Designed miniproteins, single chains, continued (2). Designs and how they scored, part 51

Each design is a single chain, and the fold is of that chain. pLDDT is the mean over its residues in the fold that is shown.

## One batch from the design tools (miniprotein)

Design m5760
Fold by ESMFold2-Fast:
Structure m5760 (fold): chain A 65 residues (1-65)
Amino acid sequence: AEAAARAQQIRQNRSLAAAYETMKLMYEGEAKRFSDDPEKKQELEKKAEEYGAKAKAYDAEVAAL
């Protein structure tokens, strides 16, 4: 029971980490489109950094399990 629950949690955390990593890459790509708008570029880069941090947090939880 506990082993199955832990396996499911690992799967969910890995899925969430992958999803947030994808969001990070999307915002990094969008930021490059605003090379002529430094304020918008910085805002998008900040969001990419935030999603990257969330991805790392879920990866760390998986590593701790």
Scores: mean pLDDT 82

Design m5761
Fold by ESMFold2-Fast:
Parts: structure tokens; sequence; C-alpha cells
Structure m5761 (fold): chain A 88 residues (1-88)
């Protein structure tokens, strides 16, 4: 249960970082966008690690399905953030 709470907290953190990246893009602030992308990469990596640990311990099929969706989304976010950072 504690690992699931940590996963949800990291999802909220990632969502806030995505919002900050969007604001930086609209403002043309490449330095701020780079900073927030680097933070998003770190947050997505922590989210992936924590979700994988939670999934390994989770026995409830519904919770497993939710963790698998979160893990998939986090991996997609990580790849997109890395690509965006390299294109800056």
Amino acid sequence: MELVKEVLELEVEASLLLMKISIAELMGDKEEKKKELEELIKTAERLIETAEKALAEEKNPKHRAQLERILRSAKETLELAKKELEEL
C-alpha cells in the first residue's frame, strides 16, 4: 500500500512538471524547459522503479492493472522527455 501511495505522489509530480514544461515552451524559455525536462526524466525514472517494485509485491489483479498502465505511461513519458531534451 505504501509503494502505491509513492507511485501516485510521483504521478502528481510528473503532471506538475509537464505543466511547467508547457508554460516554458509557450514563453520561449529554453533554459527553463531544459531544467524541467531534466527533472521530469529523474521523476519518471523514480516512478518506473517504484511502480516495478509495487507491481512485484501486488497480488490484487485490479491494482496490478493500474500499476501496469502507470508503468507504461511513465516509460513513454521518459522516452519523450529524453527526445525533447536532445532536440534542445
Scores: mean pLDDT 86

Design m5762
Fold by ESMFold2-Fast:
Structure m5762 (fold): chain A 61 residues (1-61)
Amino acid sequence: SPRERVLRALRVIAARYGVDVSELIGHPERLAELGLVPDFQARLAAGLGVSVSTVSAVLRG
C-alpha cells in the first residue's frame, strides 16, 4: 500500500540518521532537528509516487 511504501522509506531514512523510525513519526520537532523540514513531505511523496496527504498521515502517527 502507499502507507507501507512511506513507512519503509522512513525506516531507511531513520537508519541513515542513527535513529528509530518511532522517533520521527508523531515528532515534528525531531524532523526539524534532523533537517527534514517543510519540503521533505512533498519531495518524499514525489520520490515514492504517493500523495503528500499519505506522507503527512504516516508522519502524524
Scores: mean pLDDT 79

Design m5763
Fold by ESMFold2-Fast:
Structure m5763 (fold): chain A 99 residues (1-99)
Amino acid sequence: TEDIIADLKEYKVGEDEHGDVYLPQVVEYVLRKHGFEKEAEQLEEATKAADEAAASGSAQQAAEEASAQIAAILESVGISVEAVQYDAVNKLLSIKFKS
């Protein structure tokens, strides 16, 4: 949905080699604002699981799993993504949108 992507991009905190950088809680906020409450909860659960795994020493694998889950969540709400990467150490989400 173009409206949700445009709204989300206003909250961009930076850019990296993996795309536009967001705070996960801001992506969750935008999803809830557009009526996707269950998807926002799923995103929160995915990032929380990755954060807990990072604290226990399995950061890389958990971040890859969370990145894949978040990509699926975003696509389920009409946000087409080329790539998603979650950094559990810095708690940052990089999103590369499909053009």
Scores: mean pLDDT 81

Design m5764
Fold by ESMFold2-Fast:
Structure m5764 (fold): chain A 65 residues (1-65)
Amino acid sequence: SEKVEKAYSVLVTYRGAKDLSEARRTLIEKLGLSEEQAEALINWTQANPTASDEELRAKIEEILG
């Protein structure tokens, strides 16, 4: 879905960044994710830095669905 691809793009752009405040804000304010959804995606991405594109998209769909 478009929302999944937009969330994916945000998370990939900020992957490995020292500060994820901008990523979190973009997910919430621009993409309409809840605070809980944004936090879950950021935490999962930080815990799984070597996750494939497919694994990340699947996790986004799980959290948004």
Scores: mean pLDDT 83

Design m5765
Fold by ESMFold2-Fast:
Structure m5765 (fold): chain A 73 residues (1-73)
Amino acid sequence: MEENLKTLKQEIEKLVNWLREKGVDEEKIKEIEEIIKKITDLLVNKWDDPEAQEEIRKLYKELREKLLELLEE
């Protein structure tokens, strides 16, 4: 569990930095950061809640879709 959370945070930081280097609009980066913050808040505060786990899954899908849109642009 700890290993996966650490890896996730590192990958998120790499992704955000990569988007900035690519000149992605700061407004779009903020949207991604907001989704990531929601996921992190749920993982930290509600890791024992099954409903929170479903919400995390939905947020991961939303994050992936937003990232794909940015890569196709």
Scores: mean pLDDT 73

Design m5766
Fold by ESMFold2-Fast:
Structure m5766 (fold): chain A 78 residues (1-78)
Amino acid sequence: MPLPKSIVEAAEEAVAEMLPKAEKVAEELKDAPEEKKLEARRKLLEETLELMRKRLKPEDQKLLDEYLKEMEARLAAL
């Protein structure tokens, strides 16, 4: 049940690329309403996922999409 190495590597690269941007957004929104923080987090997540998809083979993209469906279901349960 560990993710394929290609997905892990794509995730690590995407996260590394997005980390400075995420830190800047967190600083800018330090005193912002919760709604604005959630919107910014969603946008950062979408950008990170886009970077991952560009690095993945079609087969691995399908696995990523299935994993994201599971994560969305878990987040909706919160």
Scores: mean pLDDT 73

Design m5767
Fold by ESMFold2-Fast:
Structure m5767 (fold): chain A 74 residues (1-74)
Amino acid sequence: DEKLELLARQAIAVANALEDKGTPEARTAAGHLRQAAENLRKGDVDGAIASLKAAAEAYPGLKPFVDRMIAELK
């Protein structure tokens, strides 16, 4: 649970940085990362993984971050 909260905070920090970029792709990815953080806080690991993958699809530069997050959740 503490690990899931730490990962949720990391997702929110990246979402905040993406919102600062202001592009439509970055805002879409930030929304998916915030959804992933909520799923992690609820203990919905499968939902979090789906949201993380959606973030990387919206903003491909996130793929290394998303791959690392998913590896930590498995």
Scores: mean pLDDT 87

Design m5768
Fold by ESMFold2-Fast:
Structure m5768 (fold): chain A 86 residues (1-86)
Amino acid sequence: PLSRYRPRSPAEAQLYDLLAQVWKAIRAHDFVALRGTLDRIGALVAEHPQLRRFAVASLRSLGTVARLMGNPEAGELLDEFAERLA
């Protein structure tokens, strides 16, 4: 069921969890964990193409936040991945 702040499907719930892991990796400057989590997002979107637009928008937003937090390398990785995912 749809609610304002809840995932609309199990696949969307998995995407939210992976996006939280991306955020954790950005904060930790853990580029190995970041790349691994991005690969998992790519695999999830390949299985569930309806998530692609939301995933791309979320990754671009996180890339902007990463740059503002002083992690421009993570921002670049996120933008590159979002462009290839789109």
Scores: mean pLDDT 82

Design m5769
Fold by ESMFold2-Fast:
Structure m5769 (fold): chain A 56 residues (1-56)
Amino acid sequence: SDDAEIARFKEQKLAALRQALEERFGPATADRGARILEEVLDDLIARGKTVEQLAG
């Protein structure tokens, strides 16, 4: 289902960003960055964006 694909995409993107930021800048920066990305992704999802549109 689209909802499951979107949820999986969101989880993967947040995990990847958190890991990259934590390795370079530490957990506090990773938490802040992941929160900002999650808010952006949630807004785009609420606007009806598909996984393909979120990835592009």
Scores: mean pLDDT 81

Design m5770
Fold by ESMFold2-Fast:
Structure m5770 (fold): chain A 91 residues (1-91)
Amino acid sequence: MELEPVVQTPDTVTATATGESKEPAAIVLTLYGDGELVARSVNYGKEKAIATVTVPRSGLRRAVAEGKLYKVDEGISAEAPVQEAEVVQAP
């Protein structure tokens, strides 16, 4: 499982998680903004699954992305290291 660094544009903050499994699996991507849950994406796939969340930057100061791979009936199979970013406000 892989969790990409949080990507910032002037308007948005985006997180992406990718996982591969020989068995059917779910990628759960959770994005926290300033300690609160802002967005979550769940994608199901066999072999490769990708989950992406995009949220507005307005008022957001810090983003933390969490990615987990769940195998059917086994629970958490893999976790990626948490990706954190300070949301730089445009000048």
Scores: mean pLDDT 71

Design m5771
Fold by ESMFold2-Fast:
Structure m5771 (fold): chain A 64 residues (1-64)
Amino acid sequence: SPRDEFRRRVVELVELLQEKYEQTGDRDWYDQQLARLEQIAGESESYEEGIEQVDKLIDEVRAE
C-alpha cells in the first residue's frame, strides 16, 4: 500500500541519517533533518506526495 511504501522510505531515511550522524557527530544537522521528515509527514496531502518528498531528502543526504 502507499502507506507501507511511505513507511519503508521513512525507515531508509532514518537509518541513513543515523549512519551520517555516527560518522560526523553533527547533532544539529541530524535534528534538522528529522524536523524536515516530521514536517513532510505532517504537511503532505497524500502518501504519494510524502514518498516524493522523502525520496528527495534521501537523494540530498546521499549526495552530501
Scores: mean pLDDT 85

Design m5772
Fold by ESMFold2-Fast:
Structure m5772 (fold): chain A 104 residues (1-104)
Amino acid sequence: EFSPIVKRLVAEYGKRLKEALAKAKSEEEKLRVLAEQYRALAEDLRANDESIEAEMLAIALEAMAEVAELIAEDPENEEVLKKAEEIAKEAEKKIKELEKKAEE
């Protein structure tokens, strides 16, 4: 299902993320690291693979990055958490639509 390039990029970014998270000194810093790495992976996926599967993964990664940035900015704000949930639902909807197009 995933191309060899996608599998390799996911593995390489997973390793980078693990190393960067180990160096983070606070939960806020960890969330910013997550956002940076997820955005970078999404950009690399789109640059190297034009498949529907790569686009679905890129959408999920961008949504996770935006959520992480919002929570890092104001982790105690309930409105930020509601916005994060809304972003996740919109990303899920877009992914579901792409999945249906790939199957049919």
Scores: mean pLDDT 79

Design m5773
Fold by ESMFold2-Fast:
Structure m5773 (fold): chain A 91 residues (1-91)
Amino acid sequence: MLATAVLKIEFDKPVTDEDVRYAVEVARSAPGAVGAVAQKLDDTTIGVGITAESDEQAERAAREAAEKIKNDPRFKHVKKVEVMTLEELAK
């Protein structure tokens, strides 16, 4: 069974389709990631789901993707990046 970890990316500007595309690219490049999807949650927020073979690998991939996003010049308007579980996102 595949495990999933989630990134919530909050911007200080309206999110564009390009921001969503870049988020997917970074997430898919994370070590241990089997797959990634991203979607606009609201006008300033993107949710990114990262799948891996285990919970530990999914969490590690999410942490590495978060670090890459914080240091990527394509994301200069990022206000906050949070790593969370699907259960935490549902709250």
Scores: mean pLDDT 80

Design m5774
Fold by ESMFold2-Fast:
Structure m5774 (fold): chain A 72 residues (1-72)
Amino acid sequence: EEIRKKARELTVDAAKELALKKAREKLGEPEEVKVELIDDRVAVAVAVSEKGVLVLVLDVTPILERALEYLK
């Protein structure tokens, strides 16, 4: 319900932050970072920069579970 919706939002934010960190490590500063959450388990993050594109496929189950615990 509402708690799950907030947990999904926190999970997307965490995945975006991780993708941004990885993109800076590999490509430098990205121009755009996009994250899509699939079935509460998988996040696909795409970071685009002048040097290339980074695609991350993340199992977000542990992040989502932690967010649900945080929200009670």
Scores: mean pLDDT 78

Design m5775
Fold by ESMFold2-Fast:
Structure m5775 (fold): chain A 86 residues (1-86)
Amino acid sequence: SMNEELYKRLEELREKYKEEIEEAKERIKSNPDLPESTLSDKEAAIYALAQLIEQVEELKARGEELSEEQVEVGLKLLDEIEELLK
């Protein structure tokens, strides 16, 4: 399913960018109002990835599934994130 593809790609990126994601999560907790305009493209991509992972994990913890539209948007965002992280 598209949900399985999204989850698999998120897990692969979580493992690949584990350290950067942890740094981004600390930054989100410490400075939730951090302006996006102060981030580099790569930092913005890691920030977006960390937020997407958090949202998906929160939904899974609540026993909720992403809608088809949410999965499609997530996959498109993930494609953009991967391009910026090259």
Scores: mean pLDDT 76

Design m5776
Fold by ESMFold2-Fast:
Structure m5776 (fold): chain A 61 residues (1-61)
Amino acid sequence: AKSLTEVELQLLLYTTTANTTQWLLEKSPNMPADLKQRNQAQLQALQDQVAQLQAQAASLR
C-alpha cells in the first residue's frame, strides 16, 4: 500500500517528467517522425499516470 506522501512524491516526479518531455518536443521541431510519435506516446502515458496518481492521492485523504 502507498502512503499519501509516497503518492504525492510520485505525482511530482511524473508531472516534472511530462513537462520535460513536452518541452523537448516543442524545442525539437525537426525531430524524425518516428521519434516524435514515440515521444508523444510517452507524454500521453506520463499524463495518464499523473491523472491516476491524482485520483490515488484524493482516495488517501
Scores: mean pLDDT 79

Design m5777
Fold by ESMFold2-Fast:
Structure m5777 (fold): chain A 94 residues (1-94)
Amino acid sequence: MTIELSEEEREALALTEPALLAAAEALPYAQQDKNEEALQEFVRAFARRTFGVELEDEEALAIFERFVARAEAEGLTDPAELTRVLREEVAAHI
């Protein structure tokens, strides 16, 4: 699963749909690079933005792993569906 966005498209989404942008970018990292620090930061930023909560790095990584497993099991490729699943996994934790 790969979503390629130009810098201009990323800026536009960051202003209107920052959670959607974060969710869309999280999956390629998990599948290609597995940069745990970057994955933790995406989940933490999403939780702060969406729920106003601060997650520990360990909690953020666990949520991300659950999100990826669920997204892959359901065959999700749409950014809106990915954002919904990430939101549900964060909400279930807090």
Scores: mean pLDDT 66

Design m5778
Fold by ESMFold2-Fast:
Structure m5778 (fold): chain A 78 residues (1-78)
Amino acid sequence: SVADRMAEVLEQLGIAIAPHRRSRRALLDALRSAGVPTDLEPADLADPEKAAAQVRRAAEHFGRADEADALAERVTRP
């Protein structure tokens, strides 16, 4: 699912996501807890493009802007 792929990418950025808490709400809560700005609601993570945009934002926030596009693409790919 998009949520599972997003969780893997966020873990690569250093955000700890518990395997049993890979819900859309839990991902947004983890981002907010890590200090990453987000204006998304859980339902928005059904859209791979919105999830990818949030991943780019997280990568830029952690100083990994050079990896942002590659990480975002991992969320949109099956």
Scores: mean pLDDT 79

Design m5779
Fold by ESMFold2-Fast:
Structure m5779 (fold): chain A 75 residues (1-75)
Amino acid sequence: SAALEKLKELLLEFAKAVSAKDIEKARQVMDELIEAAKEYGETGVAWVQSLIAALSSTDPELAEEAEKKLQEALA
């Protein structure tokens, strides 16, 4: 439950940063989000993958970087 609440908060922080066009903040939150998702398990990883897919339409380079970081974190 605590891990799920942290993951939800990070998802909201990421969405806020993207909507504010604060790419540096979005990048920092994405790093924390990947870590939290790994701790939560498959569902958390799937949520982050969905966000990366959505991000690819706005910033494909950032989306590719996030995908590589996610794969590295899961290794």
Scores: mean pLDDT 77

Design m5780
Fold by ESMFold2-Fast:
Structure m5780 (fold): chain A 58 residues (1-58)
Amino acid sequence: APEEEAARRALARIAAEGFLAQKENHETITPKQKARAEELAAALDYDVDKVIEAAKQL
């Protein structure tokens, strides 16, 4: 869905920026990225778990 694709792309960018700044624990989403994912999910009226899973895949 367009919402899922947009969320996945946005989270990938946030995750990449976070991992570039601090190259630790690349397999997990940082607490700041998780908070941002929750904010994005709320703005998109989307399931936060799906937004987080999209970020983990990218």
Scores: mean pLDDT 61

Design m5781
Fold by ESMFold2-Fast:
Structure m5781 (fold): chain A 101 residues (1-101)
Amino acid sequence: MTIDQSKRMIKIADDFMRHARQFRQDVRRWSQYQDSSTQQQIDTLVDSMDYHMQRMQDIVRQIRDMIQQGRSPSDDLIKQMDREMLRVVMTRAQLEAIKES
């Protein structure tokens, strides 16, 4: 991966995390009006999403540091970010499914 490709990937990750945080806020607001069982399910999934978003932030910081040093991220680091992004997508889909129930 080139440095320019890595910079583009970081921008995509930042945009993704911004949208995920907005979705989280919307879900938390909606959760306030649900029964205790539904609230517990939402809280568990939101906590999972927060954990994976924190992991993504740590990875993005590492990639930024590497780019600043003129280095490209490793394939393993990119795979780690893809896995964390997938986990956020999956938890978001589960939250949307609860809302549609």
Scores: mean pLDDT 86

Design m5782
Fold by ESMFold2-Fast:
Structure m5782 (fold): chain A 68 residues (1-68)
Amino acid sequence: MELPPELQAMYERVRRVLTPEEQARFDRALETLRKYLAGEPISDEELDQAFRDLQEVVAKAREREAAL
């Protein structure tokens, strides 16, 4: 996945506040998106699922950070 350093730093920060299970979901979603961006064949259902998982996990991380 082609991520600017700022976005990669954000993703690393997000991962720090996630549980191991949520980190695994986050990593799987990012891997699916990386494959899609690299031109590998990904189904629309897999891509939609990856976006949903990414949004849910990031939203949880943002809520936890806001509590600090």
Scores: mean pLDDT 75

Design m5783
Fold by ESMFold2-Fast:
Structure m5783 (fold): chain A 67 residues (1-67)
Amino acid sequence: SDELKEEFKKKIDEAKNREELKKIVDEYVSQPSATVGQIVNLPTVFNDLVKQGKSLDEIKKKVRSYI
């Protein structure tokens, strides 16, 4: 639902570190409304950006675009 998407976007914006952001990503892909593409791609995109040393703000922006 749109309400769930806005809730998770807010949680992403408020995340203080990569560990907190990872928990939010994992929570989102555990929702019944998550698409197969989101379940597969969101954790992969998050992990790849972390491995590349991207800033928290860059990771947030990319993750947010998948919601």
Scores: mean pLDDT 82

Design m5784
Fold by ESMFold2-Fast:
Structure m5784 (fold): chain A 94 residues (1-94)
Amino acid sequence: SMEEILALLEELGKLLEEIKKLMSDEEQARLDAVFEELRRLVEERAPLEEIERALKELYLIISQAQTEYNVPQELVDKAIALLTEIARLWEEHS
């Protein structure tokens, strides 16, 4: 499960690089900071509450980017699907 979660984080990271290209420099920095925090929390095997907080922060940034920067819906949908799957696997601790 940790290998699966790390693989999903790598896929999410690549997708976020595509989304970031459409955002402001300030929003890109914010997205990067939250994503790196999520990666750190996963590697440190942080409590579920901290992981869920970081996932919610990423979800909000991505949802706002879709509305404000006209990010393609397909990229947003893929990112949200990856966030949802990471949350599911973390809750199962598998």
Scores: mean pLDDT 83

Design m5785
Fold by ESMFold2-Fast:
Structure m5785 (fold): chain A 60 residues (1-60)
Amino acid sequence: SVWERYRAALEELKARFPWQKEQIDAFEKKLEEMRKINPELAEKIAENTLAAYDRLFAAR
């Protein structure tokens, strides 16, 4: 699912940029809160985050 890939990408980002862990954790928490209120918007944000990650890291 998009959420499984999103969580995996965030874990890879935290491993790659450990000094950004607090910001990444805060962003994930905010997105989980948004998913409870507006799941469609939250899913679109997760998909856009994955697309950005893939462009920057997963393909090259």
Scores: mean pLDDT 77

Design m5786
Fold by ESMFold2-Fast:
Structure m5786 (fold): chain A 74 residues (1-74)
Amino acid sequence: SGKEKLIEELSKRSSFLAYLLARILGLPVETTPLQEAWYERMNKEKGGEEVRRLVEAQVKGHLEAIEYSKKLKK
């Protein structure tokens, strides 16, 4: 699969989104206290299931954009 390669490409745009994608996919990732604090705060304010759904949707959108750009470059 190309999951690790997609995370690498995503990290060039946002290290935080790359972290979130790796976490969701169950891949090894280094985290910072600030990244974890943000995730915990959002879970507390919005509820875990809603936050997870929103994060997954945002990450998916970025992955689709990366995949589309690859097709344009051939």
Scores: mean pLDDT 67

Design m5787
Fold by ESMFold2-Fast:
Structure m5787 (fold): chain A 70 residues (1-70)
Amino acid sequence: SALEEKLKEAVEKGDLETTLELLKKDPSLAGEAAILAAEVGRVDLALRIITSFQLSEEVRQKVGELLAKQ
């Protein structure tokens, strides 16, 4: 979707404000956004997403493992 594409671009650029605005429109995308942020090394963004949205333990653990590899 157009929202998912914009979210991916914002996360890859480390645009915190845009990422949070888009996630307010669809909070179900917070898990994949946090994982993507961790994969591309946007540590602050990944941490902000996991603290701002309710994510499963499995997603939070995957984010932690990805950040440890950076």
Scores: mean pLDDT 84

Design m5788
Fold by ESMFold2-Fast:
Structure m5788 (fold): chain A 77 residues (1-77)
Amino acid sequence: MVVEEVRRALEEGRFERAEELAEAIEDEKVREEAVRLIVRARLIREGGPAIAAAAENPDAPLTPEQKAEVAALLAAA
């Protein structure tokens, strides 16, 4: 499963590999899912402590501060 391969590459810190895998996906919907995983992983890695905390608890609602930080990073990406 290609999305699982992208996730594994991200877990190993291989962002370049994850991007190559995502680009190889023929299905636009599946490719979008893979790209979202890559963007999220980059925000976690390059974002502030609030982003990292939100990523460790994906089922928890984001605080206003965390939402602002995510919005700023997404606007920059």
Scores: mean pLDDT 67

Design m5789
Fold by ESMFold2-Fast:
Structure m5789 (fold): chain A 91 residues (1-91)
Amino acid sequence: FMAVVDFIKDGKILKTSLIASESAEDLIKQTIELIEKYKEEADKVRISVSAPSEELTREIAERLAEELKKSGFTEKVRVFPDGRVEVWLKK
């Protein structure tokens, strides 16, 4: 499993990070930890999840979005059918 994480400020991509894991749970955990670490640098994060099937991609993206909503550092989280997750960070 893989996640591409784009850190965005004022509509510009400031940083792109790649996370890869054999475990969906570990991918989700590492992605959240990465966002928490760099949240002060960005106003928005765009995540693209990739898994061996469209069903797994959607499931992982939805679980990631749920965990991000619970994290306390997100203003808004939106998940898309293609495995993208958009995150608006708290000021």
Scores: mean pLDDT 84

Design m5790
Fold by ESMFold2-Fast:
Structure m5790 (fold): chain A 66 residues (1-66)
Amino acid sequence: SIIRLETIRLFYQIALDATQYVVEQLERRSAETGKDLTAQIEAERAAAERLEREIAQLQRDIDQMR
C-alpha cells in the first residue's frame, strides 16, 4: 500500500539525515585534529548516495500508485 511505502521512505530519510550528520562530524573532526579520515568520510558519503537512490526509487513507486 502507499502508506507502507511512505513509512519506508520516512525511515530511509531518517537514515540519510543521520548519515549526513556523521559526514559533517567526521569532516569537522578531521579539520580540528589533522587526522586523515578521508576513507571513512568517503564510505559514509557512499552510504548517503545509496540511501538517496533508494528514496528516489520509493518516490517513483509512490507516484506510480497515485
Scores: mean pLDDT 87

Design m5791
Fold by ESMFold2-Fast:
Structure m5791 (fold): chain A 61 residues (1-61)
Amino acid sequence: MKEKLEKEIKEAMLIMMARVEALAANTPEAFDAAVEAALKNLDKPFSEQRKLIEEVVRKAK
């Protein structure tokens, strides 16, 4: 029960972070790729997932 709710919250936070990073980099097209990369690595700590989002957005520049 708690694990499922925590995963859903984590997914929502990651989607928000991906949008913020894509907008900050002025590369909104990278948003979908950043979300996909983060969601494939839900087992990883949030800090590592954030780095994945930042890396995907940076490479899209």
Scores: mean pLDDT 73

Design m5792
Fold by ESMFold2-Fast:
Structure m5792 (fold): chain A 95 residues (1-95)
Amino acid sequence: SMEELRERIEKAKKIAELREKGVSTKEIMDKLGIKNEKTLSELLELYKRYQAIMLQESDKIAKLSLEKVKAGQPLESSVYKDMENKVIEKLLKEG
């Protein structure tokens, strides 16, 4: 489900944050209840895919926004609000 995928992505984000802060693999696994390094690796690969799709969606929105600015048109602030849901939907279609 989308909720289960969101939970996994949030867990993967937390792993990435802890790694960036210099927390050891052992402490990350203990803190997040991860039983083996394979599960940790799978969550990190999920986060990489999530970030790649998020960057692609953000880039498309930025390019469309730039063209609107060049044309003297107002920016659509609502376009960014559902971006996370769109990324989750794309990840579900790839799995």
Scores: mean pLDDT 79

Design m5793
Fold by ESMFold2-Fast:
Parts: sequence; structure tokens; C-alpha cells
Structure m5793 (fold): chain A 94 residues (1-94)
Amino acid sequence: SLEEKIAEIRRLTDELVAALLGEAPEAEIRRLLDQLRSAIDALLKETFSPEEYARARAGIDAALAAALAERDPRGRATLVQVMTHDVINAARER
């Protein structure tokens, strides 16, 4: 389950990065962001205590807000990749 959730997050991240770099329609980017956020949420809920989950969610929300505020498509993609990498590493340390 953990391995499957990590694989799903990686696939969704790759799809979102491709959409951001390819200047996909806003509706598609939002849908992929929602899917990625849901996949990450599922991983966090299964991996962390309620208190750890709350902190991790706050950090992810902040990272996604920073990515959405970034105007450079490459910078935006990089912020998403960094956030996803940090989430996966945190889950693997449990």
C-alpha cells in the first residue's frame, strides 16, 4: 500500500509537471492538483499520527500556495517536484 501510494504520487507529479510546462488549460492543472493533493493526503493519513498529519498538511498547503504564486512555469514545476520529494522522504522515514 505504501509503495503503491508513492508510485501514484510520482505518476501524478509527472503528469502535473508535464501539464505546467506544456501550459495546459487551467481546468486540467486544477484537476491534476486536486488528484495529487488527494493522493498525498491518503499517504499522510496512513503514515502519520493526527498531530503529525496536521503539521504535514499545513506544510503541503504552504508549498502548493508558493507553487501557484510562482509565475515561471519551470520554477512552478520545480516547487511541485521538491514538495513531492520531501513528502515521499518523510513517509519513508516512518
Scores: mean pLDDT 83

Design m5794
Fold by ESMFold2-Fast:
Structure m5794 (fold): chain A 93 residues (1-93)
Amino acid sequence: VEELGRRLGELLNSDDPFVAEVALAIALMEVGFYIANGDYRNAARLVSAIAEAVGLTDVAKRLKDAAENGTPEEIRAAVREGLDALEAYVASK
């Protein structure tokens, strides 16, 4: 999960907006797959690793804390916040 997130984060940090958009789409698909299977903890870990790789350190920390210590509701909220932050990051390129 962390390795996939790191690689996706590297692609999101691309100077090519098209590459960043495609990487975001893949990230959303992978997160969606975890959520669909009830695996909110791995969804949060994946989003955390991506956020860390693009320098969104505070977002990444909140996701790690939620994945380790959070209720399912808190993890879902953190994942939504994290995805919104990643979308905003890509849109700002």
Scores: mean pLDDT 82

Design m5795
Fold by ESMFold2-Fast:
Parts: sequence; structure tokens; C-alpha cells
Structure m5795 (fold): chain A 99 residues (1-99)
Amino acid sequence: MIEELEKEVIELAEKAAELAGRPAEVGREEAEKAIKYLKENFEEEIYKLALEAMKVMLEGMKLKLEKGLTTEDSAEVKELEARYKKLVAEIDKLLEEKA
């Protein structure tokens, strides 16, 4: 499950980079660096939530770029942004509780 989620994040980062007019390799390298940092600095529970947050963020970015959306009027984009904020709040709470 975690390895599949890591792969999904990398693939979404590559796609988002391409849609933004950047090489796919740049998106991949940025995602791999972020994943490595999270994996080395956080325990599995927090690491998994951080990967899910990155996936949701990248899906939102991909949709905005693919559809040419400049506003949050898309229900799908709004749902992804709300889910991202919820995941970040869960991570913050776990970090405070596990200190």
C-alpha cells in the first residue's frame, strides 16, 4: 500500500510538471526528494498521511492545469482542497500528541 502510494505521488508529480510546461524528470526528482525527507524524518503513520496529502494536492494541481481552471468553482477541486486541509490538520495533531 505505501509503495503504491509513493508511485502514485511520483506519477502525479511528473504529470503536473508536464502540464505546467516543465520536464517530467523535474517533477519526479522534486517528489522523490520530498518522499525521502518525509520517510527519514517521520514515523509510518505520519508518513502515510503526508503521502496522501501530497497525492491530493497534486491531483488538484493536475485538474486545474488540465481544465484551465483559475477558480475553485469546480466541486471536484473544492473537495480535493478540503481533503488536503483535513489531512494537514491530522498530521499537525499527531505531531503534537507524539512529541
Scores: mean pLDDT 79

